Designed miniproteins, single chains, continued (3). Designs and how they scored, part 16

Each design is a single chain, and the fold is of that chain. pLDDT is the mean over its residues in the fold that is shown.

## One batch from the design tools (miniprotein)

Design m8525
Fold by ESMFold2-Fast:
Structure m8525 (fold): chain A 73 residues (1-73)
Amino acid sequence: SEEAKADAVAVAEKAKKAAEEDIKIAEELGPDSPEGQLARGIGAGLAGIARGIAKILGNEEGVAIADEALDKA
């Protein structure tokens, strides 16, 4: 239980960091381009969803699923 919760926190932190990095990448890609703005929104949204799922599930299986989703983002 404690290990599963620690893993969930780790995945949540990873998702947060990935979202922040993706936002910066999208801005560098082209803040004035529709593609840059769309990429920023999609990346941040997916990372947020993955984080939310990991937090809600609070178990190792849930953490793994969220991490896989984040990698696809």
Scores: mean pLDDT 60

Design m8526
Fold by ESMFold2-Fast:
Structure m8526 (fold): chain A 94 residues (1-94)
Amino acid sequence: SAKERRENLERLFQLAKEDPELALYMLGLASIDPSLLTLPFDEMVEKAKEYLKKVKIDPELRKEGVEALRQAESVEELGAIATRFVAKAPELKK
């Protein structure tokens, strides 16, 4: 639902300040499959952690995405950051 999506985006915004790399991967996955944003947050975290074990992304692209998330001032910026990251990191779609 829209409420569940918004609540998950708010939690992702908080996670981006605490663990920006994990938040970046969660946002990247959600950009590919938006239905992930309607899952319980803990399930999203577990899916992202499993994905982190399997996929290696260019360290410079990862650094760029992490810095963008650290500087994000609103939940609305997360979508743009995720879209740019996925466009530059096609490994996320494998």
Scores: mean pLDDT 77

Design m8527
Fold by ESMFold2-Fast:
Structure m8527 (fold): chain A 80 residues (1-80)
Amino acid sequence: GSMRRREAIRRFVQDAVDRLRQYGITNPAQRQKAEEEIYARLRTEFGLSEADARRAVGLLLDAALTGDGRSLDEAIAVLE
């Protein structure tokens, strides 16, 4: 149901932001690999289009690097 999907989205987003924040500025190669893995999961687990998956990765990265809650909220909306 939608409640199960919302919990899955919340866990995924939290894990993605934590990983991207860890590698952000300090390790660009590991950050890029994390971005690619997040993109693949958005496509396969959440059924997003290429455009929506790319937008969600960008929003998650922005949330991780800036701490902007608006980028986080927009990423969650793309996944719903």
Scores: mean pLDDT 81

Design m8528
Fold by ESMFold2-Fast:
Structure m8528 (fold): chain A 72 residues (1-72)
Amino acid sequence: MVEKAKKKVEEKAQEALKQGVPQEIVDKVKEQTLRRVEELPGLAASLGLELSDEAVVEAIEEDFDRLLAEEL
């Protein structure tokens, strides 16, 4: 789960850099999104939820896109 989500964040970060987004903004969004990825297993356990790898990756991709849009 976490490893696949982290890989998706790296892929999204590289795409943003290729599109001309400044490194500083990409690094900020990446850091915020990765922090969320690392908190998800603990939060899910606290709520008694089982999260699929697909659902986690989708949610993290949406968070990255939202955070990036807020910085631009």
Scores: mean pLDDT 77

Design m8529
Fold by ESMFold2-Fast:
Structure m8529 (fold): chain A 80 residues (1-80)
Amino acid sequence: SRAEELVEEAKEAAKLAAEGYKKGDAGDKEGLLKGIGYLIRAMGAAIEAGLLDKEAGEKASEAVNEGLKAAGLSGKVEAL
């Protein structure tokens, strides 16, 4: 379904966001900017999935949170 496609899109974008933010931590501003763009995309996909199917939205949101935590970024995101 479209909701399931959005869950996969959110997972992929969350991984790319985490990679971009790690590059930002190392001083790569282009990597940081790309990471921010992917984070916005991942959040958008999760919201759209939730509007179509609550369970899909929960799975997509969990994937975004796990991706950011795996990169060690959850505390830095909260500081913004």
Scores: mean pLDDT 77

Design m8530
Fold by ESMFold2-Fast:
Structure m8530 (fold): chain A 94 residues (1-94)
Amino acid sequence: AIDSIITSNSERDKLLKEAGNEFVKALENEDYDQAQLIVLRFGEIVNALPDTHPQKPALQKLLDELKEAVENKDKDKAVERLKEFLTLYVKAQE
């Protein structure tokens, strides 16, 4: 579950958790347009990282794979890529 990946009560982590849960709900409702808008929000977060950040390229690659999964309507792959993205992003803050 997304709540088990993001356990922090910071406002940033709350927004990431809410966006992640909204993404899963969009996939369950087959609202792929909404899912793509949420991927764009994750992209804005990654783009705000410095270009020298060691995890930025890996996070960008995961978002590209997430976007492709949504375009292909592959719900299982999209959820898998979302969990990988959130897990890597949390590690990047340590």
Scores: mean pLDDT 80

Design m8531
Fold by ESMFold2-Fast:
Structure m8531 (fold): chain A 63 residues (1-63)
Amino acid sequence: SEAEKYLEQARRGEMHPVEAGRKVADLLGIDAATGAAAAGELAKHPEIPASKAIEAMREAKRQ
C-alpha cells in the first residue's frame, strides 16, 4: 500500500519520519501528530514489517 511505501522510505532515510508520518496519517485518516509520532517509533524498528506497522497505526486511530 501507499502507506507502507512511505514508512519504508523513512526507514531507508529517503524521507524524514515526520514527513512520512504526516503522509501516512492523511492516508489512514488519523491525527497528523499521532501519525508522525507512530512513524518515528516504527522507523526505529525495521524488524517490524511495514504491513504490521501500518496495522498498529490503524489501531491508534481507533483510540
Scores: mean pLDDT 74

Design m8532
Fold by ESMFold2-Fast:
Structure m8532 (fold): chain A 75 residues (1-75)
Amino acid sequence: NDLLNLLAVHAANGNKEKTLKAAEEYIKAGGSMEDIAKVAKALAEGGLNEAAKIILEAGKKVDPESEALKKAEEE
């Protein structure tokens, strides 16, 4: 998924504005919360905690009951 890959690239580059926009566009396009959670977890494990939080918050705004997002936020 090109939007998911773009999200990961912007997050890795530390661009918070582009990271948020890419996450919102991916979710709007019908992207999965599991993919959002996976990217956020990978970013947090890489030390990009701010980017991970932005992505998880964008997902939770759309689907606050997502098990994948809840599990990713646990750490």
Scores: mean pLDDT 78

Design m8533
Fold by ESMFold2-Fast:
Structure m8533 (fold): chain A 96 residues (1-96)
Amino acid sequence: MREGAVLFTSGGILFSAGELDEAIAFYQRALAIFEAQGSPDAATVLMGLGDVYFEQGELDKAIEYYERALELARAHGDEKLAKKAEEKLKEVKEKK
C-alpha cells in the first residue's frame, strides 16, 4: 500500500527541515504500516528513526533502531542496507 511510502517520504522531508519530533511521528506511522504488511521497507524506516534519534543526541535509541534495521535487512538479504546499518552503529557507538 502506497500510504506507508508517502508517510516515510513526508518524515524524510520533515527530518531535512529539522522538524525532528514530527519526522519521528511520520516514521512511526510508516513503520506500523510496513510491519503490518511484512514489508522489507520497514528496515528503511527503522534506519530513518535511527538517523533522527542520532541527530537528537538520543544515542541509545539510535543504536536500538539501527540494530533492528540491521536484523531486518539481513533477514531479507538486503546487503546494502545491512552495511549502512553497520556503519551507522559504528558511528553512534564511537560518539557514546
Scores: mean pLDDT 86

Design m8534
Fold by ESMFold2-Fast:
Structure m8534 (fold): chain A 101 residues (1-101)
Amino acid sequence: SAEEDKDFLEDEEERRKNVIKELKEKNVPKEVIEKVEKILDERINALKNDDEVAYYQSTIQLVEIFEKLKLSDEKEIQEAVKKEIEDTFSERALKLLEEAK
C-alpha cells in the first residue's frame, strides 16, 4: 500500500544515513564510502520511482561491495561490514540476494 511504501522509503533513508555514519566511524576508505553512498542513493531513487529492477540491481551491487570488504585483510572492517549487513538489510532483501547467487 502507499502508506507501507512511504514507511519503507523513510526506513531506507535512515538506513542510508546510519550505514554511511558507521563506515566513516570504522575508518573505511573514502573511495569505498563514496561508492556505497552512490549505490544507496540509486537504491532510494529506485524506490521513489517504483523501479523494482533498479532496486534489485542496486541491492546486489551493495552486497558485492560488502562481501569484498568482508574479504579484506583488516578484521575490524570485516566485523563492521558483517554487522552492517545484518543490521541494515531486511530478511526479505537478504533472501533476494541469495536467490541472485
Scores: mean pLDDT 67

Design m8535
Fold by ESMFold2-Fast:
Structure m8535 (fold): chain A 78 residues (1-78)
Amino acid sequence: AVVQAYVQLLQDASQNVRLNAAIGLIAAAEKDESALQPLGTALRQVQDPDVRHFAVGLLKKFSTNPANKQLAEQLEQL
């Protein structure tokens, strides 16, 4: 539920809304590893490269877990 809501907000016209959504998704994955796979799937499915780049940047900035950093590296290859 949380991942789906934040993925939709990542496509919002407002920069502040996109920033908050990306932070929320990353925070969910840091707290609960079960959120990591839905997060990865959602970011791979987003077709707007601007949104993907923004999320990858935040993933690198806020992630303390190696799994989140590995996800960011995989998304940069797309």
Scores: mean pLDDT 70

Design m8536
Fold by ESMFold2-Fast:
Structure m8536 (fold): chain A 81 residues (1-81)
Amino acid sequence: SKEEELKKIREEIAFNLDLIGVSFLMKLLGEEALEKDESLEEKLKKIKEFLEKGKKENKLTPEEESFLKSVIEEIEKKIKE
């Protein structure tokens, strides 16, 4: 089901982001970016915007940038499928 698939995607986001600091991302983006109150697509869009802004303002480490990019690409593919 789509609900189960979205739940798994959310769990993958949480798991992967935890490796580089989900607390760091929540601090920068706000808790809303990772909360269930918004759709996964809207949360992904905010994370994507954070990555772009962080790159332009040099607020992200190269490791954080690379990891967020990989997570965003993977989640986008799963959402579209």
Scores: mean pLDDT 59

Design m8537
Fold by ESMFold2-Fast:
Structure m8537 (fold): chain A 100 residues (1-100)
Amino acid sequence: SEVEKLRRLAELLEEAARLAREAAESDPETAKILREKAKELVEEARRVGAQSPVIGATVESMGDYVIKLLDEGTRESIEKAARGLEAMARAARAKARALE
């Protein structure tokens, strides 16, 4: 269902945001591992989002931007990525709730 896709999308984005937040506070080697894991979750979220007529376009456009920020690897860029992921997760949760 669309609700289940939006909930799964929110879960993936929430976990990616958590890893990005942790990366911003970590040493450089740990941060790199966490950023790569966050990117994997964003790519999975994009695959799930591509099947959603409700949020797919938002996840696609923001996903590219977030991945670019995670690749830049500065604390500022990682924190921007985390904020974007958190915003997308909130939007997915809100849309899922509205469709119930």
Scores: mean pLDDT 85

Design m8538
Fold by ESMFold2-Fast:
Structure m8538 (fold): chain A 87 residues (1-87)
Amino acid sequence: DQEIANGGYSSVRGLAYVAASLPPEQAERQRQLAQMMADVLAQAAKEMSPEAAREMIARVRETVDELAGHPAAALMRAAVDAVAASL
C-alpha cells in the first residue's frame, strides 16, 4: 500500500511540475497532463487501502497547493478533487 502510494505520488509530482513549467499557450498540453495525473491517481487508488489512498491524495494536494500561482494549478486541483470524490 505505502509503496504504491509513494509511486503514485512521485509520478504525479513530476507531472505537476512539468505542467507548471509550460507556457500559457500550451493550454492543451496542460489539460493532457492534468488528465494523465488523474488517471495515475485513480489507478493507484484502486490498488491500495482507502487509508493509503487518502494519504496519497493529501500529499498530491500539498504539491498542487505549492503550485497555486500557476495557470495549470486549477486544472490539477480539479483533477485531484474528481479522483478524491470517486473514492
Scores: mean pLDDT 76

Design m8539
Fold by ESMFold2-Fast:
Structure m8539 (fold): chain A 71 residues (1-71)
Amino acid sequence: SEARALASSSDRSVAVPGLLRILRESEDPEDREMALLGLALNGDASAVPGLREALAVEEDPTIRRGIESLL
């Protein structure tokens, strides 16, 4: 899974944009949960605008709570 590979990556310049894309666009809730884990591990304030965009389109209440916890 691309989400799993990116969540495990230590290269934030590649991982953060990819994880934000998966969180916003993936139809698989498991991939979105993995993207959230990767974003939590990277802990970067530069992700905040992308997290807000992801929250606007997210309908899963567990994933929404996860995004809110990172903001």
Scores: mean pLDDT 77

Design m8540
Fold by ESMFold2-Fast:
Structure m8540 (fold): chain A 74 residues (1-74)
Amino acid sequence: MLSDEEVEKLVLEALKEMGEIVKKFEEGELSLDEAIEKINEILKKFLEEVDNPRAQAFMKAMAEWIKKELEEKA
């Protein structure tokens, strides 16, 4: 089992990766479809690595919120 500190580190790493995808979309380097696909890939990897139900629920909610914001900007 991952420690709480290891889970927090993985949450922060996933959020940083999602933030980089948002930035690339805003800079015109990624299409909406490409950005959504990459957010989904980051989420899938996180869910496979982190068995903590609270962290999984948080990351799912963050990924859905980010995808909705990207769709509203497109």
Scores: mean pLDDT 84

Design m8541
Fold by ESMFold2-Fast:
Structure m8541 (fold): chain A 72 residues (1-72)
Amino acid sequence: PIVSSEEAIAELERLIAELEERKARVEKSDDPEEVKQEHLEELDLAIESLRRLIERLKSLEEVEMPEDIVAP
């Protein structure tokens, strides 16, 4: 509650960008392929989790205009 939802979303977007940069570095590293695959999967899961948080925050801010085109 000490930060606005917009500010929280911006921070989460920044974290996603940092994780994507880390993912690129893992792909370029000289690690074994199995280790790279594990790290890439962990980073992908973290990015997906953060994106879901952003989606939830956006939904709360825009609840007055729900979109009907977004269906699971």
Scores: mean pLDDT 74

Design m8542
Fold by ESMFold2-Fast:
Structure m8542 (fold): chain A 96 residues (1-96)
Amino acid sequence: MTPKMPEEEVQAELERHLATTDDPVEKEWLRLLAQLALGELTLEEVLERAEELAEERKTVKARLVKLQARAALGAPEEEIRREVAELLGIPEEVLE
């Protein structure tokens, strides 16, 4: 009955990932993915903001290209948001 992911679980996984890197560009990428998963930003807004980060980091560019390819193939935002949550380590069972 909720189209939203549990905020506490998204934030917990975000904090876990942020602790694994000291790169500010990687941290901003992870925050954008969390905001997409929470529905705070649209896919279009995330892709636009991530393009700037991708110019600074090759790893971010590779991940951005994958998301852009999913969007270009007509994948709905809800499906992409679910894939992003899985990438952050949130179990699919929590998305029900």
Scores: mean pLDDT 71

Design m8543
Fold by ESMFold2-Fast:
Structure m8543 (fold): chain A 67 residues (1-67)
Amino acid sequence: MDDEHRAELDRLKKQLGLDLSWSDEELVEWLKEQGLETALRLANRVHGLLAGLRASLQHLLFEKEQQ
C-alpha cells in the first residue's frame, strides 16, 4: 500500500470512529466479525466520502472568502 492510499485509509478510520493504531489484519478481522454487510457498507462509505469531502472543501473555501 502506498503512502497516499494509507493516509486516505487512516482518514476513513477517523471518520468511522475506528482506532488508527489498527493494522490492516486487525481491520479485516473486525470486518469478518461484523459480517459481510458491514464490509459492504464501509466500501460504499469510502466512495461516498470522496464526494462529501469535495462538497465540504467548496463550502470551506466560500467561508474563507467571507472572512
Scores: mean pLDDT 62

Design m8544
Fold by ESMFold2-Fast:
Structure m8544 (fold): chain A 89 residues (1-89)
Amino acid sequence: SEEEKFNKELSEFMAELARKLELPEEVVEKIKNSPVEEALELLEEIAKEYEEKAKKVGPGEGLELGVKAGMLLLIVGVTKTIIERKKKK
């Protein structure tokens, strides 16, 4: 019960951060309604897509996509750290 609540709150938190980074609402809703593990995988996949696209576009658009990819990976890293901390308590 508490674990399920915690995992739901993490998915909702990741979704809100994705919304602030202006990801499409369809993607934000999918993150919000996914299990934490699936939400993390989705964010990592989107970050990789943004990083690959950044290599193929002009420098301005490429920098914007690169920053968004970096921020998504930071969200993933922080979320994984929170999960590991919860396991120790």
Scores: mean pLDDT 82

Design m8545
Fold by ESMFold2-Fast:
Structure m8545 (fold): chain A 66 residues (1-66)
Amino acid sequence: GLSDEQKQMVLKVVREIMDKYGDQLSFDQKGLLLQEIGRTAQQGNAEGLSNQELVDRLREVAKKLL
């Protein structure tokens, strides 16, 4: 599973996205975005990505969904 440090970084990425785009997203779109971010974080951790590589991948996934 994700470390507490990795969980905080995932939450930071989520907050950055919601701050910039939250008003433009429906409730369902927010739910899908959170699911994809969570899945990407788990996969990146399983692949042994560094914390920075994990953050970069999360931002790329979010960009594709927005």
Scores: mean pLDDT 80

Design m8546
Fold by ESMFold2-Fast:
Structure m8546 (fold): chain A 70 residues (1-70)
Amino acid sequence: SRTEKIIEAVLRFVEGFIETLKETNMPLSKEEIKDMALGLARDYADEAGLSEEQKEELLKRVEELVEKLL
């Protein structure tokens, strides 16, 4: 579905963002990285016109990805 493709694209973007932060030795806490990733995901969801339920699913998956990678 369109929603699944958007979620996948955002998750790939967040993964690349986290990998870049690790490679550049940015002195950011896990909490700061999580907040930034969730903010990016919210902005993307709003621009893409996702429903509140679809946005909630996206944010949950972003949180799970951050926990897995950090």
Scores: mean pLDDT 82

Design m8547
Fold by ESMFold2-Fast:
Structure m8547 (fold): chain A 59 residues (1-59)
Amino acid sequence: KKKIILGNLSPTAVANVTDGEVVSAPFPLPVQAKPTYYESIIEQLLSDSDEIVIPDEPA
C-alpha cells in the first residue's frame, strides 16, 4: 500500500499524484529552486516505496 504524504506544496503538485500512482512530475522547475531539492522529491515519487513525502517548497 503506497502512502503519499503532502506537505505545504502547491495544490498543483497534488493534482499530478493519484492514489498510489504518479503520472508525471508534480511541480514545475521554479527559477530559484535547487535541482537537488526537486530531484530528491521526484526520486521518491518514482520509487516503489510505500511512503512519499512532499515537503514545503524551498524559499
Scores: mean pLDDT 50

Design m8548
Fold by ESMFold2-Fast:
Structure m8548 (fold): chain A 62 residues (1-62)
Amino acid sequence: DIDKLKKQIKDLEKQKDELSDQATEAARAGDWETFRRLLEQIREVEKKISELKSKLDSLLSS
């Protein structure tokens, strides 16, 4: 369902924004280990968003 995929993408984009805010706070605190871990989590969320967008594009093209 296209609407379900769009909602999942929006939810993941919100999660990415929250992780980005946390990463900024970690960097300001000089907590580079937490910063690096959060960047890895952001990359995982970005991959999931890309996968869902590819699936959405396939459904819209069908």
Scores: mean pLDDT 85

Design m8549
Fold by ESMFold2-Fast:
Structure m8549 (fold): chain A 69 residues (1-69)
Amino acid sequence: SPVDIVLAKFKKAGLAKSQEELLLFLDEMKKVSKCTISNEQLADCLSKKDLVSEILAKGPALVAKNCCP
């Protein structure tokens, strides 16, 4: 699933240890970006990106906002 792809990237980067930590991180990204999409929709968008490099360059809020209409 897209969530599993994003979780694997986050584990490799040391950003999350579990799916539960990932979901909390995605919820925080959505909150700070004012994004109302589902975690599945956000994960699908993020799974297609060089996620770690984008977050380091742009910050998590802007990366999440770029996934929202």
Scores: mean pLDDT 78

Design m8550
Fold by ESMFold2-Fast:
Structure m8550 (fold): chain A 102 residues (1-102)
Amino acid sequence: NIEEEINKEAEEKAKKILEEIKKKNPDISEEQEKKIYELLFSGYKHILTLKHNGADPSVIEAAEKGLELLIEALKEGKFTSEEIEDWLLERVQKEQEKLLLK
């Protein structure tokens, strides 16, 4: 069953990344942990489903990059939408400054 395999792989990946986030953020609440797990599971399930359905490689790459950025924000303790948005804007500005200096 392909859906069972996707769910299992998404669960394994989500749990692994959640433990890394918890290691960097030991004061995380059980409610925050649950919300982070649900976000990670949904993100991995979405990417795996796109791959299974033969989605365009550019769509898969965009989804993977989006999840990578979310994971980085979460590892840095950014747990609210506002904190994640601010962190992403700062990161984009920093990357643009590097490109303009080349």
Scores: mean pLDDT 81

Design m8551
Fold by ESMFold2-Fast:
Structure m8551 (fold): chain A 77 residues (1-77)
Amino acid sequence: DPSQKKQQLQKDIKNLQEAEKELQREIEELRRQRDAALAAGDLQRERQLTVRIAQLDTALSIVRSGIDFERKLLAQL
């Protein structure tokens, strides 16, 4: 049923958009913490935060790719 598939894709897109927003907020907070660590000369903490930011940037890219994929599927219905 195209109508049911459309509703499911719309729900999945909304869930992915919420995940994107959460990841963006977490990355921004970690960037603030990293900048504070750098200002304090805490190079160990700065490196740990840089690694965590890179991991979350990767997760954000995956979520964004998922949104794009599902939007393309929705456009074909």
Scores: mean pLDDT 89

Design m8552
Fold by ESMFold2-Fast:
Structure m8552 (fold): chain A 77 residues (1-77)
Amino acid sequence: SAELERQIRITALALYLLMKEKVEKSELAEEHKEKLEKALEEFEKLYPASEEEIEEARKLSEEEVRELARQLAQSLE
């Protein structure tokens, strides 16, 4: 369904935004941090999101993102 597809997209986007924030705040060596940031930039190009989807994803707390990601991961098993 379109609603399920939207839920998957929002969950993936929220997880992406959380990962991006964690990389930015990480104490990783600069070389490794640059490689991760490049990978995240490529992800953003492959999975473009609307402004509305980005706003919705940003409203999710870290705990809500973790729960949604856990549910999505379970669906792949």
Scores: mean pLDDT 73

Design m8553
Fold by ESMFold2-Fast:
Structure m8553 (fold): chain A 65 residues (1-65)
Amino acid sequence: SLVGEAVKKIEEALEELGIKDYEIRFEGMTIVVRVPEIDEKTLERLRQRLKEIGKETGIGIRVEV
């Protein structure tokens, strides 16, 4: 499924950015990625990756800190 593909790409992006503490949840058709402890530079990189994944898959993705 496109949702499963989006989740896989999100998890790969989180791993590549070295983010170890995160939660993934669903709000309707939107994937919510929560990262409670993150520096501003890593957050900017994560936001960029999530935007690209959302564009490729058509799935709504947002990040919470």
Scores: mean pLDDT 86

Design m8554
Fold by ESMFold2-Fast:
Structure m8554 (fold): chain A 81 residues (1-81)
Amino acid sequence: MEKEVAAANKAFEAASKAKTYEDQFEAGRRAALEEGLSEADATAMALQPLVLDLFATTDPNRANELRKVIDKGNKRLMEAL
């Protein structure tokens, strides 16, 4: 539980500095892996803020870019399970 909270905080910090959604996903996933999460847990954690952003956005171009990154991330998550 403490390890998961530390990973979430580090993933959020890394993701917040990214310039693209793909970089945000990769930065968050890397930070979670460095805190010792599994490939599956790190990938799921990195996808969470992107999914929330997709539900909040009203811009179809932004929604399409988010969906593209989320689809890639879901494929990596399924391969890690």
Scores: mean pLDDT 77

Design m8555
Fold by ESMFold2-Fast:
Structure m8555 (fold): chain A 64 residues (1-64)
Amino acid sequence: GPSVEAARAAAEASGEEVSPAVATEKGAQYHTGGAGASAHGLAEGRGEDVAPAEELIRAAEKAS
């Protein structure tokens, strides 16, 4: 279901657990290099300040 898919996506984003500066620079490079609206391209792999599963569900619902 959507909760499981959102949780899986959040876990995948958490896989980018490297230095925030490095993650941000990498995301910016993909953005300027021609990213296809990668919502998690600027995600630093952090979810401590947000509920990634809930946010992903909300974003998907909003995008629909």
Scores: mean pLDDT 49

Design m8556
Fold by ESMFold2-Fast:
Structure m8556 (fold): chain A 87 residues (1-87)
Amino acid sequence: MEKQRAAQYAVQAAAGIAAQSKDKGRGYTLTTAAFDYMLQGDYEKALELAASLAEDAGRRDVAEGLRKGGEDWQVAKEVADRVAAEL
């Protein structure tokens, strides 16, 4: 359950970053892939794709937070909440 929550927040953070980006094409593709992995129950791949999207967008703070969030879903939630506050 904890890994599923972490993946859900990671996908939310990725979607928020993609929405803020001027180059939405790559962000959209990675967000969609992360969401698909989450739906398949591959929470670790969903988290890593979301983190990769954040790195590609120059948001290393989000990427590192999401990687830590894989073991602590509350960290993933805090990262998603931070990205949402920027919208």
Scores: mean pLDDT 76

Design m8557
Fold by ESMFold2-Fast:
Structure m8557 (fold): chain A 118 residues (1-118)
Amino acid sequence: ATNAAIAAYQAAIAKNPNNASAYLNLGLAYLAKKNYDNAIAAFQKAVSLDPSLKAAALTNIGTAYLNQKKYSNAISALNKAIAIDPNNKTAYFNLALAYTNLSDAANATAALNKMKAL
């Protein structure tokens, strides 16, 4: 149940349309509701307002694409997140899941080994 959280973040955005953290949190609330397209749009808006949120936003965009079974889009977003934050265990784990779903055992194993080394 994230409808109350979504309404609260929308109210925060109505008061301050440049509130990047409210867009990031709105994206997380949509992700929890399994509304992946609205989650991705909110994360992209958060990054446009505050580029320091880019690593977190790209990791969550990758999670949304993974849940939509858009594995190539997920891999692209997760690789961009890892390029910004090489210690991102969540991004490596989700990368391994995406590669496993594409039957790419070599890249799935490489991603899991990177995650375990962190």
Scores: mean pLDDT 89

Design m8558
Fold by ESMFold2-Fast:
Structure m8558 (fold): chain A 97 residues (1-97)
Amino acid sequence: TQAIQNQIAQQRNQDLAQLFANTRDTLANSTHSGRPVTAADVASVNQMLNDLYGINIPQDLQDTLTRDGTSAIVQDLMNGIQQIHGAHARQTRAALA
């Protein structure tokens, strides 16, 4: 049903948008303690998102992570993506049941 598919897609997009907004807020207000973000860190997050949803992190957020991010912020972002994926899978199952 198209309505259920649209609702699931909207929920996923909202959860990801909120995660990206939270990451931006952390980058803006963080003390930036920890090691600098590497290209490998960004590639790992992009690989995770691409494998799960066929998308990458928004380019402007990738640029900000590379300039101002820390390994801890990247780890929080990766954890957030995994949590959204798990929640999305549960929501999809519930909506189709």
Scores: mean pLDDT 77

Design m8559
Fold by ESMFold2-Fast:
Order: C-alpha cells, then structure tokens, then sequence
Structure m8559 (fold): chain A 96 residues (1-96)
C-alpha cells in the first residue's frame, strides 16, 4: 500500500495525473481489502465514485485533489494499522 501511494505521488509530481489516479485507486482498494471493519462492496463503490469525480475536475484542481487524497490515504493507512492492533488485543482479551 505505501509503495502504491509513493508511486501515485511520483506520478503526480511528474504531471501524470492518470497514473497518479490509478495508483491512488489501487492503494485505496488494498486498504479496503485488508480492513475487516469495512463493508468492502460499499467502500469499493465509493472509491469508483471518487475516481469519476476526480477525472471530471479541471487539470489544476485534479492535481490539488489528488495530492490531498494521497495525504488522506497515508493518514488512513496509519489509522487502519492502529485499528488492526486494537482488534488483535480485543480478541486476546475475549479468549481470556
């Protein structure tokens, strides 16, 4: 996931908005796939809607939106890692 976000950022810096969006979407889908707390079907549908919205924006607005979304997913990845640790701890407590 981090590697995909790094590739998205590199593509954005190079001005390749299509590649940046592709890696951003792929990173978001992997975060959803690994998260047991999310409704994967609804989450994937929301990612597709976000992708369509970002593609509809003018180039300058798309660049800014992609940068913000990459930053958001980087923070979301940290929160997902924290949630996973809390779930593992709670499962151990329920077995004791």
Amino acid sequence: VRELLEKAREALEAGDLETALEYLVKAAEEIIEENPLLDKEKAKEQIKKLEEYLKSLPEEEQKEALRLEIELLEHLLELVEEAKEKLEKKKKEELE
Scores: mean pLDDT 71

